# Designed miniproteins, single chains, continued (3): the designs that were tried, part 66

Each design is a single chain, and the fold is of that chain. pLDDT is the mean over its residues in the fold that is shown.

## One batch from the design tools (miniprotein)

Design m10288
Fold by ESMFold2-Fast:
Structure m10288 (fold): chain A 91 residues (1-91)
Amino acid sequence: DEVRKKLIEMLKDLLERLKNDPSAHPNRIKMVEELIEKIEKGDEKAIRTALNLLALLGHDIDTVEEIAKKLKDEETLNMIRFFREGEELTK
């Protein structure tokens, strides 16, 4: 499953960035680690949770959008749209 492999790679990249950020909360690091483990074990609900988390953090947003479109995850797509519109209002 190429989608799961790509999500795990994105979450591992996010985890690396969080571990190198002195302002990152330990609970967020743990959440990302737990999501990676769940996706590796085949938890499909964890895939949606991971997409929502990546969208909220603005991490690899274009790739998150591509995966959400492939999975027809309208909730994640609406979240991305909302945050992009919010950025335009503040610029």
Scores: mean pLDDT 77

Design m10289
Fold by ESMFold2-Fast:
Structure m10289 (fold): chain A 67 residues (1-67)
Amino acid sequence: STMDEVRAVVMEAVKRLLANAKDPEKVAAIVEETKARLRELLADDPERAAQVIAALDQTTAAILAEA
């Protein structure tokens, strides 16, 4: 399902963010790539895309705060 793909994309992004938390350029690239992919997967549901992207931003901020 689309939501299984969304979950896989977010989980992979979190792993990459944790591995690269001290590399600002890599963090920015991972976030931008992930947001683009989420918008693509959820093109027919922009409200859901916005919710998932907001959750990704919160998770990214939390990862960077612990780095």
Scores: mean pLDDT 87

Design m10290
Fold by ESMFold2-Fast:
Structure m10290 (fold): chain A 112 residues (1-112)
Amino acid sequence: GMVSLEEATRYLQKAVEALKNGRFEEALRYGRRGLTMLARLALDPELSDDLRNMLIGAAPLIRRDDPLEILKLTPYVLAEVLRELGRPEEADEVLSQAEELQKKAEAYLSEQ
């Protein structure tokens, strides 16, 4: 429901903020939590087709739980959830940052 969607959104927002600040372990913990919550909502009949289709497509990546895939996926899923919640300006801001956040995640994990 909407309460679960709002809670998942808060975790994904914390993940993106941690990723911006180079706190990769924190970003991964929050990203995993938010994405796992959203995976459970993929069959919710009240979700829009756009969000449902994104979650269905993301589900194999979420199940795989690869750290790089989780960190790369997080900004895109957050943006779609923000649109579902009627927050499109925040969604656009997250998407504008997604490529740089992906580069940060790739750089961190290439050193592991």
Scores: mean pLDDT 82

Design m10291
Fold by ESMFold2-Fast:
Structure m10291 (fold): chain A 108 residues (1-108)
Amino acid sequence: STEELIKALKEAIELIEKILEELDKLEELSPEEAIKKLEEVLDKLREALKHATDKEIILKLIALILDLIGTIIELEKLTDGKEAKELTKKALRRTLEALKEILEKLEK
């Protein structure tokens, strides 16, 4: 349902904002911890996808899931915590912006 989708999107947004705030307090983030945080966000996006019925919204959520999976693959190759932190922040900011746009469209 649209109500369940809105709830799942809000939960994903709140999680991403919390992670970004936590990352801003750190000098670096291990690739392993970065991957764990992105996997938590992926779980929220998969939950939102289960409640999506609009094909355009489904495709947007799938694109965000694929972007985060791609970021995880890049993180698995990193050893530098500063690079892992910046890659994670950029990926989360992209996801956050897109989720806020989807939510705005659904609430209007």
Scores: mean pLDDT 90

Design m10292
Fold by ESMFold2-Fast:
Structure m10292 (fold): chain A 87 residues (1-87)
Amino acid sequence: EAAERLRALLEEAAVTAARHLGLTSPEELEAAREAGRRAAELALRLAEAGRRDVAIAGLERMAAEAEAAGAPEAAALLREAARVLAA
């Protein structure tokens, strides 16, 4: 299930990035998971609209930004999400 895997990866990426920023309360981590879920829904909607290329480019850009910000674990999850969407 590409959609379920994409949601799981983006939720984990968002939570990983939040922890890297020192956001560790249950409310902050829930907000991060929700942000990841919404990112996955947007990526899936772009793919459904025939704009999978835009969704992949967006995830790769976010991964590069996460890496530049010193969050390589979040970047790795975002790159895996891009690979799942490309398949």
Scores: mean pLDDT 86

Design m10293
Fold by ESMFold2-Fast:
Structure m10293 (fold): chain A 93 residues (1-93)
Amino acid sequence: SEFEEFYQKLLDEARAFGERKGVEAGRKIKQELEKNNRTLTPEEILEVARKVADQVAAEMREKYKDLPEELQDRLSRVAADAAFRAVIGELLS
């Protein structure tokens, strides 16, 4: 249905947004670490990725504030998960 297609498109766009924001943040963090000759522990990598994911979740809720809360929750979670994985990927590369 058109409704199912619209819903799937929102989820795909949320995932793409999260991935883009996570890659951008991860690259900036990696560059600053290299400039300062710093290395993050696995625990510090997870904490940084979580902070970026939380910021992305907040941005998604603001962008879709006029949608039902359940949909805001789902879109925020999808984007945050994508951002979290992208930050870890950049910091481990």
Scores: mean pLDDT 89

Design m10294
Fold by ESMFold2-Fast:
Structure m10294 (fold): chain A 100 residues (1-100)
Amino acid sequence: FSEEDIEEAAKKVIEKLRSFDLSEEVKKAAEELIETIRNTKSNDAYIALLTLNELEFKSPEEFIKAFEIVVEALLKSKSLSEEEKEKIEKAYKKFLEALK
């Protein structure tokens, strides 16, 4: 993949996120998390974003569940540095707090 490919994938996930009936706080936290994932420029990050982009969601809850699954998978990735994982985990915790 190219840098343009991961940027396009992230943009499409954000557009999908914005279409859901979610609070502004949740949308903002999710967008920050998506941007954090994109900025790793890793193959695993690209696959995660592409997966979210290709899946059809019937509800905001289905999107949130899929998003949690791919983020948890990224945190276990051997392709990401500890620093990158820490940044993702911080953004993920903020996202989970916004869901409360």
Scores: mean pLDDT 83

Design m10295
Fold by ESMFold2-Fast:
Structure m10295 (fold): chain A 80 residues (1-80)
Amino acid sequence: MQKVIENPTVADVVELMRDTGLRSLPISLQSIEKIIEHENFYDVVFKTPEDAKLFIETAKQEGVKAVQGSDEKTVRVEKK
């Protein structure tokens, strides 16, 4: 079952980072609209496409699999 977090907190982001292996967050917490947790990945919805692109670039630099999701503001990040 999917879990939807409409107002992500620091704790929610830390859990995502732990599960995915992401070591740094290149954007402000306020730039994240929502986080949707699935069994094997997260969909992170950003307020702007620019923040989504920056997140993908950082994840790739850290060896974490992140790709554009259903739209240009959504990033799919694979769990470990």
Scores: mean pLDDT 83

Design m10296
Fold by ESMFold2-Fast:
Parts: sequence; C-alpha cells; structure tokens
Structure m10296 (fold): chain A 85 residues (1-85)
Amino acid sequence: ENEELIEKLEKGLLEGAKEVVEMLINKEPLEKIEKKNQELLKELEPLVEELKEKGVKLSEEEQQQRTEKNKPFYEELQEKIEKAK
C-alpha cells in the first residue's frame, strides 16, 4: 500500500511535468503555466504528507533530494518558456 502511494506521487509528478512541457510547446501564457505548477504541487501535497505519516523507508536525505530535484525541474521549464519567446 505504501508502495502504491509512492507510485502515485511519482506518476503525478511525471504527468504534471508532461503537461507543463506541452503548455510550453504551445506557448501558453507564463502565468497560466505557473498556476498549473502551483495546482499540481497542492494536489501532490496530501500524498507527500501521507507518506511521511506512514513512515516510508525513504531517508530525510532522499526526501530532500526529491524536493530539490523538483524545484530545478520547474525552474528549467520556466527558463525554456523565456527562450521560446
């Protein structure tokens, strides 16, 4: 069951990333893309909290690595919007 939660979180992150990339390719407004990113993060927060509460085997270091990895990813996508202008 905990493994299913991890898979759901990862799937949500990947699907969200694909949607943002598609919006970039379609040259959607930056504001719309930023709101989409915020909505995706809010939707994923409950899964993250539930995983923490259930005491998943992931170390604090691994959790921090995932958080740091997600931030640069979204920042890189936003930079691509600037270059696509």
Scores: mean pLDDT 70

Design m10297
Fold by ESMFold2-Fast:
Structure m10297 (fold): chain A 92 residues (1-92)
Amino acid sequence: SAAELARAEEEIAELEERMAELAKKALTADKEEAKKLIEEMRELARRALELLEVLAERYAAADPDGLSAEEILERARERLEGLLKKIEEAAE
């Protein structure tokens, strides 16, 4: 239903906000604390990707000329992995 999609999108947005807060803390933290914060961000990213897997099929079905469900997921995974790597490198 539309309500189920809206709820999943809201949960993803909340996870993204939490990840952004942890990223800000990691960039100003000492090395040991930054590592712990990055590990928490990896868990939040995993949850976000699991939710996006459900949404990606619906997004692909709604726009047949757009990205496939697999392409939506791959792009999201690459962006999250890239972000985590940049934060990890900046914290070291």
Scores: mean pLDDT 79

Design m10298
Fold by ESMFold2-Fast:
Structure m10298 (fold): chain A 84 residues (1-84)
Amino acid sequence: SAEVEEALARVRAQIAAARRQLEAEKDPVRREALQLRIEAAERGIQLQELLQSRGADVLPEVQRENERFLRETEPKAKELYEKL
């Protein structure tokens, strides 16, 4: 849908902006936080593109995969929060 395409374009623009911030960032903890945000956003795009190409039948699989990614990412996000 046009709404999904617009949302994906917006997220891609946010990833590009975050990559530019990463290139200028010198603090190791802030760099890791930016990398984590980029990785999460790119994962979200991949899952949304899968949903768009394969239709609603894959929505439960997409949701499960997203929850798995968040669970794997949570310890790293917590560690970064404690260092900030």
Scores: mean pLDDT 78

Design m10299
Fold by ESMFold2-Fast:
Structure m10299 (fold): chain A 75 residues (1-75)
Amino acid sequence: MSPIEKLEKILKEKKKQIEEETDPEKIMEIASETGKIIGEGLEKHKNDKEFQEKAEKLGQEIEKLVKEKMEKLLA
């Protein structure tokens, strides 16, 4: 399994946790952990262009999901 495939699997699990969570504080905690995982991956694989591009896209998808979820819970 490639580094990017491992990251995709982890982020799929984190995305599901965010979608199923209804507590804003817990959503922010999962989002923080997810951001740290993405950041560590990007730092470890700085010279892997494919990893950088895919990880950045996955991070944007997670950020969008968190924003949409928080807007619904706080509105």
Scores: mean pLDDT 82

Design m10300
Fold by ESMFold2-Fast:
Structure m10300 (fold): chain A 83 residues (1-83)
Amino acid sequence: LSRAAALRVLEELREFALSNKDEESVEAVERAIERLRAGADPVAVLRELKETLERLAKESKDEKIKEARLKMVQALDAALSLA
C-alpha cells in the first residue's frame, strides 16, 4: 500500500464522515492523516484507524451513525487487502 493511496483513502473517509456530521470519526481520520504525513507506516495507520472506527461504531447509540462507521471500516478492510 503506497502512502499516496493510503492518503486518498483517508481523504475519502474524511469527506464521508463530514457528510454524516460525525465529528468523532472526522477527528479520528484527521489524526490518521496527520500521522501519515508525519511519516508513519501507511498499513499501521489504516489498521489503527480501523480499530478506532470499530470501537466508535460499537459505542454509537445512533443506528445510522453506527452503519456509516461500519461502512468506513469496510473501506479500510478493502484498502488493507491490497497492501
Scores: mean pLDDT 87

Design m10301
Fold by ESMFold2-Fast:
Structure m10301 (fold): chain A 107 residues (1-107)
Amino acid sequence: SEEERERLRKLIEEAEKSDNPVAQLLGRAYRIYLEALEKNDPVKAAKELYEISKEARKLGLDTVAEYAFGLALRMAGFVDLAEKYLKEPLEKLRNSEDPIVRELARL
């Protein structure tokens, strides 16, 4: 529905403006992923998600780095490998103390 799309848009915007670097990087990753689905440019999205993964790892945010890398693998067409990489980080993000992070991880 339009209400669900607007809720998602607002959640991504709120995450990107958050003081929590985990929420900021997840918001950026979700924006890239959604734009890739609309523009049908998975190779560009895979590269951008991999850059987020590297930035997250440099900051010591291993869970976000693994999640972004898993999304990059999915965009690059490595679906089975992506599912293996996404499972654990997704579970950890769903148990985050930050409600924005939890809500993004439930999408």
Scores: mean pLDDT 84

Design m10302
Fold by ESMFold2-Fast:
Structure m10302 (fold): chain A 90 residues (1-90)
Amino acid sequence: VEEYAVQGTATLTSAAGTTTAAVGGIASMEGDTGTFVGGLSYTDADGRRVTGLVKGDAKRVSDTEFAISGTFTLEDGTTGTISGTVSVLP
């Protein structure tokens, strides 16, 4: 298993709609597939910083990029699905 420190952006989907968030964490890969665990942050419509946790699956799209899909949990207990692309940190 290979571990990569990664960051990128993702689309969050919940009962409240869709939002774009910054994401960062660790992708743990076996060949072209693996898991992703990390954190997210975005600024809501009221200018409030929102943070949360992400867990899901990762799929290799290039030597330095992974497609992620999974679930998120925000500090207020809101949950939903996440999809996006993350890149290996330099």
Scores: mean pLDDT 82

Design m10303
Fold by ESMFold2-Fast:
Structure m10303 (fold): chain A 97 residues (1-97)
Amino acid sequence: DAAAERIREEAMALGKALTEQANQAAEEMRAASPEEAVRRAEELGEADPRAREGFSEAARAIRESLEAGTQLFLETALKLNQERTVEFLNRGGRAAR
């Protein structure tokens, strides 16, 4: 029970930190040039195959509208963060090898 509570607290802390990172990245993209925002979205898509399509669509949207594309980026990042948090819980709080 104590171990399960600790894992839950760690997962909540991870989820919060990942959400704060995603919001910060979106804010930085809104302040950046469209070219830099596209580059950041494409780089994140290359880093994680699970989110590649979502980040590619965000990059395309940024070229048309920085605001709309950055919002799609944030939604994609938050979905990926939720999947990472669930993976952490399913592994009993252990990092992937």
Scores: mean pLDDT 77

Design m10304
Fold by ESMFold2-Fast:
Parts: sequence; C-alpha cells; structure tokens
Structure m10304 (fold): chain A 63 residues (1-63)
Amino acid sequence: SPVEEAFERAYQRLVDAGVPEETAREIAEGLANIARYWIKQGKSPEEAVERALELADRAAAAL
C-alpha cells in the first residue's frame, strides 16, 4: 500500500541519514499516518508518499 511504502522508504532514508533506529521508526510511523490522511483527503498516493519523504529528509537534517 502507499502508506506502507511511505513508512518503509521514510524509515530507510532516516536510518541512512544516521537517525537512531527507534527514533527513525517513530518519525516514519508519523509520516505514514500523515500520508494516509492526505490520501483520504484526495491527494494522489504518489504525491502523499513523495511529500512524506521530503518531510523525512527535513526531519533528518533537523536532528
């Protein structure tokens, strides 16, 4: 599902950026939930996943 894709890809980006695994999981879960919300509000699955990944990159840079 797009929500599972958002979680897995966000988690991997965060871990690759050096975010601790537990913190990366918590952030990725939050981003997957936001992606699910955006899809329910009419955003395309592709746009929702891409935006979640942009937020993952920004979160990693802020930590």
Scores: mean pLDDT 88

Design m10305
Fold by ESMFold2-Fast:
Structure m10305 (fold): chain A 59 residues (1-59)
Amino acid sequence: KVEAVRKALKLLVENYKKQGIEISREELYSAALAIGNTYGVSEEEARKVADEVYEEYKK
């Protein structure tokens, strides 16, 4: 459930990175909330996953 959101966000970030596009934290939150709603994940959980994914790719 939460792992499905994380996997989808990682694929999204990787896809944008291949295109030379940097996704902002706010854009990642928006994506996480939309995907999370589909999987029944709360806003709080979705934002937490978005933060984790953002920090992982902020290297």
Scores: mean pLDDT 79

Design m10306
Fold by ESMFold2-Fast:
Structure m10306 (fold): chain A 61 residues (1-61)
Amino acid sequence: SDEEAVKEGLTRILTAAGFPRAEIDALIAAGRIEALKAAVAAWNKAVLGEADASEARRALA
């Protein structure tokens, strides 16, 4: 489903950013999907050299 595809995409990108799978799974179970999306957006900016990679971690706080 589209929802499952979104969750898988968020998981794949955030594990590449150094987030443990267990942490991502817990955030998904807690319904923090918008925080995960914000973390992905921050990580994408970091990959482009537009932001510090720590911004992805900050987005989850």
Scores: mean pLDDT 80

Design m10307
Fold by ESMFold2-Fast:
Structure m10307 (fold): chain A 81 residues (1-81)
Amino acid sequence: DFIEEAVRRLEEIIRRSQEKKRKPASVPLVTALAIHATSLDMLGADDVAKAVRKAVKNPNMSDEDAEEVIRIAVEVEKHLQ
């Protein structure tokens, strides 16, 4: 299932970010994550939106990890439209 696989991939990114103790993501990337979480909720992808919100709240989310989360969120949004 595409949505289940997307959730699993997002949770793996969030988990690895916590382990690495990276610098927090830039404000524009955190803002983009929050916007995508809201869009996913409006599309009914509640589990994906919850995973993206965990990324927003994660102080160890690097810019690279945040960009990867955004890429997955965009692919889910395209799949649901």
Scores: mean pLDDT 79

Design m10308
Fold by ESMFold2-Fast:
Structure m10308 (fold): chain A 70 residues (1-70)
Amino acid sequence: MEREKELKENEEMSKELTEYYREKLKANPALRQEEGGERTTLGGGNPVKDTSYEEMLKRFKEALDEYAAK
C-alpha cells in the first residue's frame, strides 16, 4: 500500500526534477554551444566529452540541491 504511494510520488518528483534540470541545462550557454554544432562539425577531436559529462553531473547535483532548498 504505502510502497505504491511512494513510487507514484517519487515518479512525480522525478518528472518535476527532470523539467527543472532541463530548464537549467537550456540556460547554460556551454551546453547550447555543443548542440549548436560549432564543435559537432569537427567531431574528430571530442575534447569536450569529459568536460560535458562532468558539467552535466555538476548541473544535475546543483539542480538537486536547489530543488531540495525549495
Scores: mean pLDDT 55

Design m10309
Fold by ESMFold2-Fast:
Structure m10309 (fold): chain A 69 residues (1-69)
Amino acid sequence: MTPDEVEKLGVDKVIEDYKKYIEKYKPKELKISLTNDGKVNGEVINRLRTELPVPVIYDGVGGPARDAS
């Protein structure tokens, strides 16, 4: 058993939580800033964009990679 498998099982729950959040609040767009330390994988972001009815904007990029000064 690997930690990746455990985390992958949690991905579905994270998506469900966001889905419920959107149903309750019904925002026009969803901003996600969970990019530090690789907390959110590209798969999670891609699934959110595909399954959610609202546009998903990632406002993170606060890690070692930033646009430029």
Scores: mean pLDDT 60

Design m10310
Fold by ESMFold2-Fast:
Structure m10310 (fold): chain A 80 residues (1-80)
Amino acid sequence: YKELAKELYKWTKENIENLPEEVKKRILPLFKAGKLNRVDISVLAREYLKSLGYSDEEIDKLVPKIVEAFKELFPELYSD
């Protein structure tokens, strides 16, 4: 799950400007400020996994694990 969280961070840096406008408007300022909460990371993880062709069932299983790994690897980007 740490590798998925690392790839999520890389993907987010490369793709955040190209996310759906509602997602981008909310998440981009929080990403830049280092204030992503669990909901924000979950949204990013879901968009990332969808881009890779994962099913909704697989996404629901992976997202909580990716969120916890992301918080451990990138605490400077995370805020409760």
Scores: mean pLDDT 80

Design m10311
Fold by ESMFold2-Fast:
Structure m10311 (fold): chain A 78 residues (1-78)
Amino acid sequence: TKITIKTSATKDGKATVTVTVTSDDGKTSTHTIEFSLGGEITGLTAEVTGLTADSLKLRLTYTTSTKPTTSLELTLQI
């Protein structure tokens, strides 16, 4: 299984995380998560913290112009 993560952010404090999972049989699935943050986003990263046969755990770390650096974890069903 291969996992590709892309992040994007707007000045309005909206963030999008796109996860593409390619299974061992060559099938690809894409998952998009959108969320709102309270200010202009100055940094956004995503990393894989766990992978099982049917789930993916991600840690998102973000910084805004008005808030300190914050991390949160998400679980995606794959």
Scores: mean pLDDT 73

Design m10312
Fold by ESMFold2-Fast:
Structure m10312 (fold): chain A 72 residues (1-72)
Amino acid sequence: EKEQLKQRFVEAVEEGARLLGEYLGLSPEQIERLAQQQRSDAERFAETASVQTLQQYLQLVEQRIEELREKL
């Protein structure tokens, strides 16, 4: 369902933001702010995006998460 896809996308973006912050050596406070900002932006985007667009962007975000986990 589209709602499950939206939730997965938002969660993936938030996770990616936290991993990126850790990779960049940001403080815990900076990481949390980045994660919250990216989550808010992702929620707004997901409201108007098509299922196809969400699936494509989710794949890209998941790929970036894998790349960041490799480097951490």
Scores: mean pLDDT 84

Design m10313
Fold by ESMFold2-Fast:
Structure m10313 (fold): chain A 74 residues (1-74)
Amino acid sequence: MKVTLVGPSGAKVEVDASDPEAAGAAVNELLVAAGHPALSPEEARRTGAGVTRLIASGMPASVAGAIAAHVAAL
C-alpha cells in the first residue's frame, strides 16, 4: 500500500508501507529535511519494521503520517 508522508519543511515522500526498508528510509529522509541528525542504518530498519507492522495490523495510513510528524518533532 502506497502512503505519502509530509515533513515540517513540506518535503513529501511516497513509500510502499509493506516495505520496511523503504518506510525506514522515508522517515530518515523527513528527519534530515527537518534539520534532525540522520538515523543510523540499524535505527532506520527498526523504525521501518515498526511502521510496516502497525499498518499490517490494521492501523490507518493517516496514523503513519502522524507518527512521522511526531518523530520529526523529537
Scores: mean pLDDT 66

Design m10314
Fold by ESMFold2-Fast:
Formats: C-alpha cells, structure tokens, sequence
Structure m10314 (fold): chain A 55 residues (1-55)
C-alpha cells in the first residue's frame, strides 16, 4: 500500500485534496506513477513537503 505524507501546516483545502488522492490510491483508481506526479505538483504549488511513501 501507499501513504501520502504531508506537512501539517498545509492549507485545509490542500489537505482535502491529499485525502482525496489517498482514497483514489487505496481504491486503485489511479496508478502509483499518476499519484507521484500529482503529489509532486501539489508540493511544487504549495512549497510544503508532500510525498508518496510505500507502506
């Protein structure tokens, strides 16, 4: 399984997006590669650490 790890200082709207991404990963609706790309884009946009870890 994969877990998205993020900075607790993230904006609440961004946290909601991360939770949606986590649900999509858990449901198999997106691939690992797609999840990594989206997480990287959010990290770049927010300037906060957001990363996908294998659990």
Amino acid sequence: AYTIVYDPDLDPDVKALVEDLQNMVDEGKITEAQAKELVTQLEMKTGKKITLKKS
Scores: mean pLDDT 80

Design m10315
Fold by ESMFold2-Fast:
Structure m10315 (fold): chain A 94 residues (1-94)
Amino acid sequence: SALEQLQAIVDTLELLLENLASRLPPEVLARLRALLGQMKAAVDARDFDAFLAALEEATAVLREVAQRTGDPAFERALDVVEGAVRRARELRAA
């Protein structure tokens, strides 16, 4: 189902965030964890608009970190998250 695919996106992003946690300032990590929590709540509420809004905000945060640091790990993470945005938009359109 579309909801199962959104849950898969959440699981992927949670693992990605855990892998990046040691590289992130604590304030940025807390913000990304809060946004991940908002995505989880949106899936439970079946609110695709809230899910996409939180995901796009998380993408913007990661883009800023990637641009500021030049760390290839954040560039690879950004590619994954941008792919998730495209997938979520496809699911919303269906």
Scores: mean pLDDT 86

Design m10316
Fold by ESMFold2-Fast:
Structure m10316 (fold): chain A 87 residues (1-87)
Amino acid sequence: LSEEELIEIVERVIGLILAAEGAESDGNEEAAKAHREEAKRLIRENKLTKEDLEKATKKIMETLSEEERKIVEEAAEKAKEMIEELE
């Protein structure tokens, strides 16, 4: 993957994790599960490593506010857990 492609994929994974948490907080467990399964699919198909995630997350954070960085950092930690589970 190019750096740009890696960033796009990691942004999608983070977005899906945030969507899953939002759905779960709303009591929509079905939507939360679907979002998490899609995130895991992207990780598996693109063979994302923890190193790839860390590198892309740093680049994503460069363009974000302090408040947005905290949200992304939490979601990235959950993405890291998904990668560890799939390894």
Scores: mean pLDDT 84

Design m10317
Fold by ESMFold2-Fast:
Structure m10317 (fold): chain A 85 residues (1-85)
Amino acid sequence: SAAEAKIEAAAEELADVALTPNSTAEDVRAVLRKYGVPEEKIDEVVEELHRELTSEIRKEKLTDEEEIRKKAIEIARRILSKYLS
């Protein structure tokens, strides 16, 4: 569906921005706005994404860039599926 395609595109861009060195919370918020996350939910998504990415990378001891990106996309997709309709 168009919604599923949008979530996939959003998850990839969100993961790439979140993993970019020196990216800010505002850079992450800009991606969320671009893909239509409701303004009142943006800060919740930023907090959840940061928490889950930090936790999973540390817990799994991920050092490979491709595996980190894959995990970030999976996390972003799961989170975005709760907020995008």
Scores: mean pLDDT 81

Design m10318
Fold by ESMFold2-Fast:
Structure m10318 (fold): chain A 81 residues (1-81)
Amino acid sequence: KEKAEAIRKAGDEAVARLTNPQLAAEVREHTDGAVKAVEEGDSAKVVGHILRLVGLALESPDPADRQALIDLANRVAKAAN
């Protein structure tokens, strides 16, 4: 419960920082997926969603969007352990 809530909050805060609406949609998909994976106890899927968020950061041309995604990936990793 607490882990899922922390990830959901991190995702909402990251989406609010993003300037690209298509990127925001993909971030929501991976954040929602990470919440579900934590609730199911699926550590491999949690790691998969973290890696996807890092990939989106590396593909982002906007340094502000990149930083928001790196911050999100770190917060998801910390919340999931």
Scores: mean pLDDT 83

Design m10319
Fold by ESMFold2-Fast:
Structure m10319 (fold): chain A 97 residues (1-97)
Amino acid sequence: SDEKKLFETIKKVAENAIEALERGDRFEAEVYLTLLYMTLAIARNAAKQGKLSPEAKETIDKVEELVDKAVEAFRAGNYDEAIRLLKEIKELVEKAL
């Protein structure tokens, strides 16, 4: 399903962002955080078109809030907090899979 593919993509990109941050690769981490924003824009558009279940839409709304916090932590140089938030995103989407 399209919902499953969206959540699998969010999970994989979050995992890549975590790995980049754990290695200290800030440029690669910024690329993956940007890809998270792009994937969320696609998910929001799908929700507006009525293509997502109510449960999937609620999950995407929560993921969007966590991504905003993770990016803020990353920009502040708080990489441990960014990793923690990305792990929460991963756990949240795994429950939806």
Scores: mean pLDDT 88

Design m10320
Fold by ESMFold2-Fast:
Structure m10320 (fold): chain A 100 residues (1-100)
Amino acid sequence: WAELEALVAGLSDATKAAIEAYLKSLNPNMFDAESDAELASQLVTYVLTRLGDDAIERAARDPAATRAEITAILQSLGVPAAQAEALATALVRELLAVGA
């Protein structure tokens, strides 16, 4: 989780603002992220919602395909490719840790 927070902290202010604005457009009851940790939590919740209930099983079955799908989701939010891949890699690692 700390790696996910650090990777989110490394995003540009413009990218963070774009992500937050998009997530609020989907759920207007979402509060403003007051920290990179809160933004990371909101972003992870959105990605897990897009993957569905079998996210852990999918990550265990095919980590590479799951990472690619998460990378595509993050890029659709405006995250640059290299940072999207790093975030996807960290999130797949967390999913595998929970599934163990």
Scores: mean pLDDT 69

Design m10321
Fold by ESMFold2-Fast:
Structure m10321 (fold): chain A 68 residues (1-68)
Amino acid sequence: EANKLGREGGRAYDEGDLETAIELYLKAAEVGSSAEAGLALYEAARVLEDMGRHEEARRLRQEANALL
C-alpha cells in the first residue's frame, strides 16, 4: 500500500497538484516500513520546497534522515 500511495503522490506532483502529492506521501510514510517512511517523507519535503514551504521541508527531511 505504501508503494501505491507513493506512486499516486508522484502522479499528483507531476500534474501540479502539490497539496495532494504531500497528503499521499505523508500517508505512504504512515503505513510503510521505516525505510519506506523515510523515502516518502523525503519526497514530501521535496514537494514542500517546490511550494516555498522551506522550514516544513527541513523538518520532514530531518525526520526522514532519522528513519533511513
Scores: mean pLDDT 81

Design m10322
Fold by ESMFold2-Fast:
Structure m10322 (fold): chain A 80 residues (1-80)
Amino acid sequence: AAALAELEALLEEARKTTDPKRAAELALEAARLALRVADPERIPEAIALVLEAIGLLLDGASVEEAIALIERALALARAS
């Protein structure tokens, strides 16, 4: 239960952070939590979205795009 709130807080902090490296770090931590709270039946879709987000963060791409992918994965977890 607390994991979804923690994930949402990490995403919100990532969006508010002015330091791009810290924003990426927070988004990556949110991605790791998303993998743990994903619904087992939808975990392949959630995993694909989170892995794409992790790839964007590691490549130094848009943190905002990565956050959007993690938010989609979180929506799948909440729907179960």
Scores: mean pLDDT 70

